Designed miniproteins, single chains, continued (3). Designs and how they scored, part 55

Each design is a single chain, and the fold is of that chain. pLDDT is the mean over its residues in the fold that is shown.

## One batch from the design tools (miniprotein)

Design m10004
Fold by ESMFold2-Fast:
Structure m10004 (fold): chain A 78 residues (1-78)
Amino acid sequence: GLESLRELFDKAAEAAAAGDRNTASVYLTAAMIEAVSLHEKISPEALKLFREAVTALDAGDPEAARQAGEAFIKALEK
């Protein structure tokens, strides 16, 4: 559900903050799979927010990634 999706984004941000890019990537991939399983079609707006979360994690900004992840989840809630 949406709570498990939040947990996956939080775990990705924690891994990125620890410098573990591989683990962060695994959690982001799991979050995308979970989102697709909950919603057959993800809007372009939600996809943009997911990309912002990925970009923030790559930049080493876990707070920006968490904010983008929360916005993505809210976009999925419609």
Scores: mean pLDDT 77

Design m10005
Fold by ESMFold2-Fast:
Parts: structure tokens; C-alpha cells; sequence
Structure m10005 (fold): chain A 65 residues (1-65)
């Protein structure tokens, strides 16, 4: 399994329902690109969403640490 996919799946478990939908969308794009052997095309919106979810995960880690 790809490290990026595993990271996104873990992030999804801690995400809000809206963020989970965004993560699922990105995961679908990654899986489809791999299946077709084509380069992954992420929109600026996808990248922004991942950065936002990553910040939330970091804040939760800080609270735990």
C-alpha cells in the first residue's frame, strides 16, 4: 500500500465529515491515476483541502504531546 494513501486514511479517521469527503475525492483520484498509469492531477482546491486537514491533525497532535 502506498504511504500517501495510508497517511490519508489515517487523517480521514480524525477528520470532520466534510474533510472526509475531500480526502475520499483525493484518494479516488490517486487510485484512478494509478489504475490508468497516468500522472496524478490535483486541483489547487484539493491541495488546499489537504493542507487544511493536515493543520487540524497537527493541532490534535500538539494537544496529545
Amino acid sequence: MDTTERWLERLRAEATPEEQALIDRVLDKIREAKAQGKPLTLTPEDIEALLRVSELAQRRAEAEA
Scores: mean pLDDT 72

Design m10006
Fold by ESMFold2-Fast:
Structure m10006 (fold): chain A 71 residues (1-71)
Amino acid sequence: MNDELIEKLTKALIEAGVPESIAAVIARAMVENGLLTPEDLERLDKAALAALLGEEVTKKAIEAARKVLSS
């Protein structure tokens, strides 16, 4: 069902600089928790992601995910 979306999100996150293992976990968690629209990305804990990935990678990752979810 949402496997294609998880794959697209995972690839977009990797291209944004997120490590492959973490990108897959984030993409799956987003889909499983119903973060399926660009508006849902505003509910992400951006501070926790920045602590894990760094601010620059987090910003790129959110923008990449937003583009996938906007199409």
Scores: mean pLDDT 78

Design m10007
Fold by ESMFold2-Fast:
Structure m10007 (fold): chain A 77 residues (1-77)
Amino acid sequence: MDELIEKAKEKVKEILLKDGVPEEEAEKIAELVKEAIRTGDAQLLTQAANLALKAGASNDAVTEVSRVAGEAIATLK
């Protein structure tokens, strides 16, 4: 379970880094997505998406992050 959550976090960080988000901001956003997956809290996903956009991520990257998080949440059920 924790391994799946960590892999999802790593994938989110990779998506953000590829899109030009600085490593420190990508890590913070990935940690929020990890908490959202762990708790199932949709508000944390919204917060992560807003931070990603503010950090310079594209709408496509934010959509991919949301897909990865949603797939991880579904897998844990």
Scores: mean pLDDT 82

Design m10009
Fold by ESMFold2-Fast:
Order: C-alpha cells, then structure tokens, then sequence
Structure m10009 (fold): chain A 70 residues (1-70)
C-alpha cells in the first residue's frame, strides 16, 4: 500500500487505482475524500504545497505523476 504526505500539513493520502479505468487516485486517510491523482498533484503544486513519499514505490509513483504534468 502506497502513501503520500503533504510536507507542510502532515495530511496523508493513500494511492489507489480505479478498477474500472486504471486511473491513479488519492484518498485522504482522515476524510475519505477521493481525488484524481494528476489533477490533485497539479493543484497542490500550483498552491505551493509539497508532497512526499516514504517508500520507494511511492517516490516512483509521485515522479511518474509529475512527469505526466510536464
């Protein structure tokens, strides 16, 4: 299971895959809110909010998302 964290707030998101579309999703661990991973990373970085991953798998997925936004 892969988790990402907002550096400034400590908010934790679980990375999920939509079983119908294969699309990457972020689920907020506290609220259960689900967001499109690409759109959410783009919105957070536009606001100056940084995401990090603790696992190598999470780091790879975050880099993959960031590459798709360029």
Amino acid sequence: MVYLREVETGTVYRLKTNPLTGKLLFENEETGGVFDALGYVEALELLGIKLEAESEEGKKKLEEIRKQLK
Scores: mean pLDDT 77

Design m10010
Fold by ESMFold2-Fast:
Structure m10010 (fold): chain A 59 residues (1-59)
Amino acid sequence: SEIDEIKKRIEELEKQIAHVESLLATETDPVVRLAAQHEYSRLKKELDELKKKLETLEN
């Protein structure tokens, strides 16, 4: 179902966000950090949009 697909994607995004957070905690290369910060923002935006969509579908 669409709800199950969204829940799976949310789980995947949360894992990716955790990975980027751990990288940002230890990474010292400014180019790598900038790319990771950009990816973090993108992932957080997608997560927020999917959570909002899930709330609409479940209510």
Scores: mean pLDDT 86

Design m10011
Fold by ESMFold2-Fast:
Structure m10011 (fold): chain A 80 residues (1-80)
Amino acid sequence: ADDLVREAERLLMQGKYEEAIKAFEKALEKDPNNADAYLTLGYIYYKMGDKEKAIEYFKKALEVDPNNELAKRLLEYIES
């Protein structure tokens, strides 16, 4: 799982958003409780201009990890 997340993060750093999304989705197929992967998917969708998908994925990150402070802050920021 960590190897797929690292590859997805590398693609994100290169601005390859569509490939990064697919890599994070594949990581979540193996580990659906990875809050960081949901949070990063939300961030990628926000960067692509899809605010609704960004909110959806940040909420999923909080469903997995209700104490995720970063996900809470990102949701508050986007909903303000």
Scores: mean pLDDT 83

Design m10012
Fold by ESMFold2-Fast:
Structure m10012 (fold): chain A 57 residues (1-57)
Amino acid sequence: SEEAVALLQEKTGLSEEQAAALVRVIQELGLEVGVQLLVKFAGLSEEEAREIAELAL
């Protein structure tokens, strides 16, 4: 989703292409796994990760 991509870019500094690719991965893996992925690999807080993952679904 455009909102998830935009927020992910703002929080991480990823390009639009990189953020869109990550959002697609979250959509395939689901909310819980998506939150864990964002926290562990993108360095986001659980709160920020959850907001982005919810917008991605």
Scores: mean pLDDT 84

Design m10013
Fold by ESMFold2-Fast:
Structure m10013 (fold): chain A 89 residues (1-89)
Amino acid sequence: SLEEGERYMKLADEYFKKGDYEKAIENYIKAARHYLEAGDLVGAMKALRKLEEVYNKAPEEIKKKAEPYIRQLVDDLHAASRARRAAAA
């Protein structure tokens, strides 16, 4: 899923540049999910950071639709980060 993560990041960046916040959010979430599945926490965190940037600029209706998906992604990323720290300790 690393190649898929990179593909979705590029698509999300293009939508973000065009001001298509809904598609940018959808594709950053997909990118983060693919990075997370591949074990690339750095890629997943980069996608989450971009997702936060676009979310903050998005209209309220788009934020409301995206909120549950973003919350779940953040929870999954925190769980993966904790697991990595536990393994490193």
Scores: mean pLDDT 84

Design m10014
Fold by ESMFold2-Fast:
Structure m10014 (fold): chain A 70 residues (1-70)
Amino acid sequence: SEEIKKLQEEYEKLTKELEEKIEEDLRKAREAEAEGRLLEARRYRVFAEASEGLKDMLEYVTKKAIEKLK
């Protein structure tokens, strides 16, 4: 189905954007930890965790949408 293919392509695009954000936030957390900026490091790790949760939600919603298109 073309609709399923388009949904999968959008899912892959959004997932990549979230993965890049997670990588950036974790990089900033590690830099802050190395410099002893523990509160800033904690904030970045929380942001990365929130983005990981959004990835999980995106996977769930995408699977549900694909099932409706079958």
Scores: mean pLDDT 89

Design m10015
Fold by ESMFold2-Fast:
Structure m10015 (fold): chain A 80 residues (1-80)
Amino acid sequence: MEALAREEEELSERLRRAVEAGDAEEAARLGEELVRLGVEAARALAEAAGLSEAEREALVAAARAHMEALRAAAVAAARA
């Protein structure tokens, strides 16, 4: 879990810099990596919490949807 959190922090910082630079292509690529890590973190959290399979799937789906929305917002911000 800790290693995933650190990787998310580093990618989030890089994404912020890409948005500030107006680099929508870089923001999209970094956003895709953040979606992947967010899903992995949600899955690890659900496993650690002892959630049922249905609860785990719901948590992962919610995390994916949230991270995809943040990715889209970051790309839009970089284009502004």
Scores: mean pLDDT 81

Design m10017
Fold by ESMFold2-Fast:
Order: sequence, then C-alpha cells, then structure tokens
Structure m10017 (fold): chain A 59 residues (1-59)
Amino acid sequence: SSQRERLLRLIGEILRLIGELFDLYQQIKKNGPTPELEARIQRLEEERRALMAELRSIP
C-alpha cells in the first residue's frame, strides 16, 4: 500500500539521518565544533523537521 511505501521510505531517511549524525559526532569529537559543523547541524535539523512533518501527515 502507499502507506507501507511511505513508512519504508521514512525508515530509510531516519537511518540515513542517524548515520549523518554519527559522522558529525565523530568530527566534533576529533576537531571540536566549527562554523562548518554548526552549519551541517542546522541542515540536519531542517531535514529532521521535514521528516517530522511527514510523519505527522500519516493517517
């Protein structure tokens, strides 16, 4: 069903986001916080907000 396809896509997006957050954590741990890493955090927050909005739209 369309809901199953949406759920699988969202799960994939969540897993990707977790991987990117882990990479970001490793970079901050190694190099400390930088303006470039802060900008990446902001982009990930925008992606998180979009995913949350889509999750809320699932009936």
Scores: mean pLDDT 81

Design m10018
Fold by ESMFold2-Fast:
Structure m10018 (fold): chain A 61 residues (1-61)
Amino acid sequence: AAAAEAAAGERTARFIAENPDLVRQKIDEVAKAFEEDGLDAEPFRAMGEGLRDNLIKRAAA
């Protein structure tokens, strides 16, 4: 269980570090969809960017 979770996390962090533009695009798509539903997308963008930055920093270490 723990091994599979660790492998998935490492793969995700590496993908984000190597493909920041794709990750940014997905965050924007989700935020836009929520705005179209009348929701405030600001928390989603902030959370997504914070998570992305944290994972990039972790992958670089």
Scores: mean pLDDT 71

Design m10019
Fold by ESMFold2-Fast:
Structure m10019 (fold): chain A 94 residues (1-94)
Amino acid sequence: VKTDDPELKFSLALFYTGLGRYYLKKGDYEKAIEYFNKALEIDPNNAWAYLVLGEVYLKKGEYDKAIEYFRKALEIDPTNERAKQALEEAEKKK
């Protein structure tokens, strides 16, 4: 589903990131990934969604995917210290 309404896009992205966060807290990583991906379909420049997807893959032991997502987060927001620290953690566990 594509939408051209910036306000609706923003609200829908927030809704999906909220659901992703909810499922992440429940330990349902597959649903968390699904909802963060839906948020990124709406807002592909959401550095925070890339950061959280990286953290989910890190928790799943998928270090190569975690590294890719953390790098994408840093391409969008190079000042994100959390993403830098998480990238170092993923590279050390690889």
Scores: mean pLDDT 81

Design m10020
Fold by ESMFold2-Fast:
Structure m10020 (fold): chain A 78 residues (1-78)
Amino acid sequence: MSLEELRAATPQRVWDAFRKFDKDGDGVITAEELREVLTELFGPSWHLTDEQVQRLIAAADRDGDGVIDFAEFVEFVS
């Protein structure tokens, strides 16, 4: 699935939050940036613990490369 197809199937706010941290436009973010994207989506009143973030990363990190592509990210938030 192309990035455009994923973007079309994803709520605008989710795609905008991901793209904000996708510095290179390559469709990937680091695990550290995932927490920031989630904070952007849900605001400062929404709080995930470090343990919860690590669990989400482990669930999506099928490649073990420490980066999360847009498809993996959409699976987290769907």
Scores: mean pLDDT 65

Design m10021
Fold by ESMFold2-Fast:
Structure m10021 (fold): chain A 63 residues (1-63)
Amino acid sequence: GKLVAVVAAPTKEEAERGKKIALEQGADEVIELVGASRAEARALADELRAQGAQVGLIGSGAL
């Protein structure tokens, strides 16, 4: 499957930083979650993994 990065951050600026890191690490797709809780980000990552995707989770700030 594709490598998907879920980037969770309290602000758009921090999400954009995480997106850059994910792309540099070879992610094929990046999903930005701005203002999402840690639980919501993990739930999405687990859902994508259940569908056969290889998923990296990147959090910043208080996440």
Scores: mean pLDDT 76

Design m10022
Fold by ESMFold2-Fast:
Structure m10022 (fold): chain A 98 residues (1-98)
Amino acid sequence: EFEEKAKRYRELAEEHRRLADVHAQLSEQTGPGVGTRHLAREIVHRLLASMLEEGAKVYEEAARAQREGLPPLTPAQQNGLILADSLIEAEESRRRRE
């Protein structure tokens, strides 16, 4: 369970890093206005990738702790992951509306 969530978060982080690189390249190639929108999308995708990587690490540590018979998540980690899931859902919803 936790290992599967960690893998999914890492796959999503990789995709967002790829999208950030694409938008960075487009920002350099386009003029004012359009270039600024690509720069904004680059920043958003880099932030999402960073958040997903952090979440993946937390889930990996949770999987390890569970195998050792220790509590898998702290309240702070659980709250962080709930926030991360909410932000991911909001971004997916925005993409579907575009």
Scores: mean pLDDT 78

Design m10023
Fold by ESMFold2-Fast:
Structure m10023 (fold): chain A 82 residues (1-82)
Amino acid sequence: SKRLQEIIEELEKRKEEEKDEKKKEALNNVIVSLKDASTVADGDLAIERALKNLKEKIAEETDEAEKAGLQEALEILEKYAP
């Protein structure tokens, strides 16, 4: 999916610009999950599942920096949501 590739590219760019290691790790975890999902699911379905899983992870996360990284990933995913 072109949309999935654009999301991954924007996440990779944000990861490169990020200086906080915990936020960088959170961004990388979302990137890896999306790449893995793209091998077994349609791109739009992979995005929808990633959105749901990411919202659940944000709700459960207690580390402020990790949560901020996950929140940035969520904003990028929501920007490309259908």
Scores: mean pLDDT 80

Design m10024
Fold by ESMFold2-Fast:
Structure m10024 (fold): chain A 66 residues (1-66)
Amino acid sequence: ELSNKLQDTMLRILETYKVGETATEAEIAERLGVSRSTVSRALRIMEEMNLVERKGRLVTVLTAAP
């Protein structure tokens, strides 16, 4: 289930990173000022929605903010 905090985190990831840009969970958490657990949950949902992909430790953004 999507909380307001998770939805905000997902949108901020899409606004912060360009299509094709890569980052780790730790880098995203530091840049956004949110916990790593929140970023991890947001990225799991975004991966299910095909908004990001993961290659090992790297997360790649696949779409722009709506």
Scores: mean pLDDT 80

Design m10025
Fold by ESMFold2-Fast:
Structure m10025 (fold): chain A 71 residues (1-71)
Amino acid sequence: SFEELVEEGLRALEAGDYRGALEHFRKAYEVAKTNEEKALALRLQAVAYGRLGDEAGEEEALAEADRLLAE
């Protein structure tokens, strides 16, 4: 479920597995049913990108999350 994938990603973040966290949050985005769930998954992807030093990935994910919530 969306909630299980988010939880797995958060556990990966706590463990320092930022690439694993990003993969879980990407899967959460794919199973998301609402714009709010998609935006949450994108914001969590941005956290993982930030921890990886991928500033472009972080900015892109945050911009898409903001777009989904504005529309």
Scores: mean pLDDT 87

Design m10026
Fold by ESMFold2-Fast:
Structure m10026 (fold): chain A 63 residues (1-63)
Amino acid sequence: VQELIDRARQALAEGKPEEAYRFAKEALEVDPDNPQALAVLAGAYMKLGKPEEARKAADRLME
């Protein structure tokens, strides 16, 4: 899981939000409530112009 999260963070840093989204989604398939994966997913959605989806991911972090 950590490897997928690290790859997702790296993809966001490199301006590759679609790759970040894929890796974050794969991490969440292994650990559905992983806060680091949810944070990356929210960041990827913001970069992809999907702020409503980003907010839903962030809301899951605040449970």
Scores: mean pLDDT 78

Design m10027
Fold by ESMFold2-Fast:
Structure m10027 (fold): chain A 61 residues (1-61)
Amino acid sequence: GELYRATHDFVASTPEELSLKKGDIVRVLERLPDGYLLVETSEGRRGRMPASALKEVLEKL
């Protein structure tokens, strides 16, 4: 999937969401309705994130 970077610190408010720090990289697994993304961290944690909290990474890592 596409790689995205957290634009700010995000604290999960529900069990389905992930907590991320600004600059964390996540892989998009699925685009959800209402502007949410299903993402996975490098540690293998999965959850929902609002797309507005993330910016697409267009660079090769």
Scores: mean pLDDT 78

Design m10028
Fold by ESMFold2-Fast:
Structure m10028 (fold): chain A 99 residues (1-99)
Amino acid sequence: PSEEELDREVVEALSLIVDAIFKKDLERGNLEGIDETIKAYERLIEKFPDNALAYLNLGRAYLAKGEYDKAIEYFEKAIQIDPTNEEARKLLEEAKRKK
């Protein structure tokens, strides 16, 4: 596999772990962990601008921080890249509702 394929596999494999980390950090009020995750995914999308899962996870991170406008932008981008992702559509509706 190429470096690009390895990065995609890592992001896919960590999807559930990222969800668990966000829930734990939110329960503790630990925004530092969420900010570090945001920086990691922002660097990933600079290298792989068509990585739908990275945009989905960025949207989830901003949603957890209460930054609804940014969450909406990233969920819309994830849907543009992968229109079959129903989770991204549901999270977009949630972010719009909370705004």
Scores: mean pLDDT 73

Design m10029
Fold by ESMFold2-Fast:
Parts: sequence; structure tokens; C-alpha cells
Structure m10029 (fold): chain A 101 residues (1-101)
Amino acid sequence: NAATSYNNLGNLYESQGKLDEAEKSYLKAIEIDPESEFAGISYNNLGNLYESQGKLDEAEKYYLKAVEIRNKTLGPKHPNTIATQNRLGILALKKAVNKVT
């Protein structure tokens, strides 16, 4: 219930470049219902937030949690689950290239 509001607040802070406030808002959404699709959305948003900062290991951690939640709540064939899995795959390639270049 409040989880959707905190996700929206996080997105608003992120659009303003207030990255610390965005992170705190997404974490609040997860605290409210950690096993729901709202938590899945928040984990995916945290992954995006850290990836945009070049923090690829933290981004991977949050995308993995998002995939886990989305597999349980939406199933592996849902477009949102597939989108997060694809993002994780791209991130893995970025990490591999960064280690050899």
C-alpha cells in the first residue's frame, strides 16, 4: 500500500538527481512488503540506480533480488521478469568487458 508511494517517491528523487533519497525511498518500499511485486519493482529500481552510477556489483546484487521476487510473484515468462533478466545479462557482459579492458 505505502510501498507503491515509496517507489513513486524514489523515482521522483532519482529524476531530481537526489540519489541518496531515492535509495532510501526504494528501501522503505522493500521494508513494507519484502516478498511482493512492489519489492520486485524497488529492487529493479535500485539495480538501475546503481548501474547508472557505474556501481556494477551493487546493481547485480539488486537485479538478482528483483529476478528472484519476480520469478515467485509474476513467473519467469512475465515481460517484467524477462526485462530484469535481460538487464542482468547485459550487466554481466559489461562487468566481463571491464575486467579485460
Scores: mean pLDDT 84

Design m10030
Fold by ESMFold2-Fast:
Structure m10030 (fold): chain A 58 residues (1-58)
Amino acid sequence: MEEAERLRREGEELLEKGREELKKVSADPNAPTEEIARAIGLILRGIGLIYQGELLAK
């Protein structure tokens, strides 16, 4: 139970961080591809952790 909650919380934090980073790079037409890829990576990792937490909770 604690592990599922921890994974969901960590995933939510990464997802929010990734969304904020993506918002910043999307607003900047000169943002390098590496920064865009990093923001997307954070979002995907966040989703993955939330999914793992959900699987452990059910």
Scores: mean pLDDT 79

Design m10031
Fold by ESMFold2-Fast:
Order: C-alpha cells, then structure tokens, then sequence
Structure m10031 (fold): chain A 70 residues (1-70)
C-alpha cells in the first residue's frame, strides 16, 4: 500500500514528465498547466524529501521555459 505522500510524489513525477514532453513539442500552454499541477501536488507535502525538491526544481524550470515560449 502506497502512502499518500508517495502517491503525491508519483503524481507529481508523472505530471513533470508529461510537462517536459509538452515543452519539447513546443506546446507551451500544456507544459505550463502540467507544471503548475505538479507544483500544486508538491505543495501539499509538509516537508520535501530530496526527490520532491528535485521534482519541484524541474517543474519550476519547465514553468519558466513555458512562460518564455508564450
């Protein structure tokens, strides 16, 4: 059984991966939306593990690049 924190991390990871694919495809609106969703999930964690911190940093990078593309 997966903890709720692990479910949030898995969801954030999937959203970050999808956001990266959208960014690589030039779909900046989709990349921004997915990155924002990943950050929302990560924001529900009381403390960030090193894995969650790396996902947060990657989501923020994707968000910034998507905004520049818009």
Amino acid sequence: TMSWEERLLAGARALVDEARRALDAGDYETALRLADQALELLGRLKTLSPEAERLREEAQRIREEALRGL
Scores: mean pLDDT 85

Design m10032
Fold by ESMFold2-Fast:
Structure m10032 (fold): chain A 85 residues (1-85)
Amino acid sequence: MLRPLTPEQLEVVREGVREIFKLGDEAEPKLSPEQRQELTNIVVAEALRIVGDALEAQSVDEVRKATEEAIKNVKKRIEELLAQE
């Protein structure tokens, strides 16, 4: 059964998801149409990963680590896409 998030954990998830969508939006104008599609898939996958990790987390610190990891992954994938340009 999925564990309900505490209000603090939910806020961390919300902030993390907002950050990765913002990173995607900022990168989108610099990318080709094909790269934009790949970026959208990356952003959605990492957002879902944050939610999944948060539901299994035992503490707010674990949720924060999951969001930080997802943000790092999005930044790395954007850097890789820009290097192809």
Scores: mean pLDDT 81

Design m10033
Fold by ESMFold2-Fast:
Structure m10033 (fold): chain A 82 residues (1-82)
Amino acid sequence: MMKDEELKKVLEAEVEGSLYVMKGEIYKKMGKNEEAAKEYEKAAEEFERAAELAKKAGDEDTARIARENAELARKEAEELKK
């Protein structure tokens, strides 16, 4: 399957995305919707990067999951902007 170097890059992007989701949740709980939306947008970018890296490595399952995480983060950012 994926080479160790490629797997490491995918995992780094997934971890970064998860950290941005956690920051977004904290800002949302504080009522800081603009800051929360920006953190969720960053999360979506990181998950999108993970999806592209996984796709290039031939791991379609990981790419699909990362794309789903990116869409969820984008949806949260859009709801916070309304």
Scores: mean pLDDT 85

Design m10034
Fold by ESMFold2-Fast:
Structure m10034 (fold): chain A 55 residues (1-55)
Amino acid sequence: MTAEEAGRLAAEMVAAGMDPNEAGRLAERKAIESGVPADEAALAAAGGISRSGKG
């Protein structure tokens, strides 16, 4: 899983009705578990949430 895919996953989960904080945490954890560096995973998840929440 890439950092970009983690951001997309977070955005999709929020769009599906999941809490943004929970969606971000799940996407970040999945990215880290797949080998994405923690810093990149966190930024990508936050970016995905921002896109879905702010248009």
Scores: mean pLDDT 77

Design m10035
Fold by ESMFold2-Fast:
Order: C-alpha cells, then sequence, then structure tokens
Structure m10035 (fold): chain A 68 residues (1-68)
C-alpha cells in the first residue's frame, strides 16, 4: 500500500548503516530501497539507489568487508 514509504525507510536504514561502516548491509538496504522505489513507479530513485548499492559493494571489497 505504501511502496514509497518502504523505500524511504530502507534508504534511511542504508544511510545509517553506511555511516556506521557496515557497507555490505548498506548496499543490501539500498537494493531493497530500489525495489520499493520501482514498485512505486519512481524509476529514477530506483536507479540512483542501485548505483549507490554498487558503489558501496566496491568500497566493501576494497576495505576487506566483502570477499574479492
Amino acid sequence: ADARAKAEEARAEALRAAGDGRLVEAARLFEEAAKYYAAAGDDASAARARAQAAGLRRQAVLLGQLPA
């Protein structure tokens, strides 16, 4: 009923996780946000969230938080 609200919730959690240095969790949460943005018809926000998730996964590999 509120895909956009779920997207914003997931995005807020992703930003908090990224701030805490939990990059893999942050990337997963941005992917979750992208799913909900797409369900809400907000393809631009979905694309942005997917790009942020990809960037965080690359950073996690570089910092040793994710296997290369």
Scores: mean pLDDT 84

Design m10036
Fold by ESMFold2-Fast:
Structure m10036 (fold): chain A 95 residues (1-95)
Amino acid sequence: GRMDQVVSQMQGIRAGLRGMLSAAPASLQAALSNVIRTLDQMVADARAGRVTYQQVVDRLRQVVGQLQAILATAPAQFQQGLQTIIARMQQMMAM
């Protein structure tokens, strides 16, 4: 269903962020770890039936804002990966 697709997409985004984490400078690692923690909680809440699709969309808007702030200060080598993740999240909000 739609929620299962959203959970699957969130897990993919989480994996992408974790892939960037090991190569990132310490300041970016801290910011990415906070976003990953938020996504982990959203996946747990969605799987437990504690949130509606609209609540997931509202939380994704907050996460997109956090990632856009991170993007503004990120080294050039991480910008394309962050832009791709932001675009994927925006597509999920349009589902």
Scores: mean pLDDT 84

Design m10038
Fold by ESMFold2-Fast:
Structure m10038 (fold): chain A 91 residues (1-91)
Amino acid sequence: DKELLELAEKLYEEFLELLEKARKALEEGNIEEAERYLLEAEITLGLILIILGLAKLINASEEVIKKIEEIIEELEKELEELRKEIEKAKA
C-alpha cells in the first residue's frame, strides 16, 4: 500500500530530473538528446501508470490511489509542455 506510493514518488523525482535534462539539452541546441530524455520520461510515466493499476488491483487505500493519480495528472501536463518545447525547437 504505502510501498506503491513511495515507489511512485521516487519515479516522480526521476521524471523531474529527466525533464530538467531535456530542457538543458534544448537550451544547448541538442534536439536529439532532448528527444531521448523525453522518451525516458514517457517510459517513467508508463511505470507510474502500471503502479496505479496495481494499487487499484490490490484495493489500496483511496488516499494512496488519489495521490498516485495526482502525480500522474501533474506529470502528463509536464510531458505535454516538453513535447511542445521540442516541436518548437525543431521548427
Scores: mean pLDDT 88

Design m10039
Fold by ESMFold2-Fast:
Formats: structure tokens, C-alpha cells, sequence
Structure m10039 (fold): chain A 63 residues (1-63)
């Protein structure tokens, strides 16, 4: 992974950890979102695409 992709994944992990700590999502849900983001990164998705996809998945769980 590129440094920019790794930075995006680190930011996603931090955001998901915060949502789990607040009780808004489960650890299993956080792991699924992170796994999806990692898969996109491996497929050559941009850091912006990775962040947007993870955000959209998290928002869907909160509505």
C-alpha cells in the first residue's frame, strides 16, 4: 500500500474505534468496514475513495 493509502486506513481505524467506544457500532461492524477499506486499497482505490466508502458504510449503520 502507498503511504497515503496507509494514512487513510489509519484514519478510518481511529474513527471506527471512536464509534465502537461510544457504543454506536459493534467491533464486528467496525472490522467489516475496515476489511472493505483494505480491500479497496489493494485494488488501487485512491485515499479519498477509501475514506468516502468507509464513511458511507458507517453512516448507513447509524441511520
Amino acid sequence: LSADQQAALDEIRARLDALVAEGLISEAQAQEILATAERLAKQGASPEEILERADRLAVALLT
Scores: mean pLDDT 83

Design m10040
Fold by ESMFold2-Fast:
Structure m10040 (fold): chain A 103 residues (1-103)
Amino acid sequence: SVTQSPSSVTAKEGETVTITGTASEDVGNSVGWTFQRPGEPPEVVIANATTRIPGVSSRYTGSGSGTVHTLTISNVTKEDTGTYYVVSSKNMVAGQGTTLTVT
């Protein structure tokens, strides 16, 4: 299983947001982060734990290995508002999601 925290976060523009995914077993680097804007299909923003997808803002950083993985969004903007999911490709499971609201 994968546990994701926090379940929701409200940030002001320019703040840094951190979302953590914790797997019940070692998943190595087989972790991605998916972002879904309201009313839009989900898109992958980070693959292989640390690889930013081309076209994704450099403000998005994936880190971690093994059981704990973190998505960090620096200098948040209102365009970052939506739901983020950690996905383990090793276990074929996703976290419950984190809803980010930027004020």
Scores: mean pLDDT 83

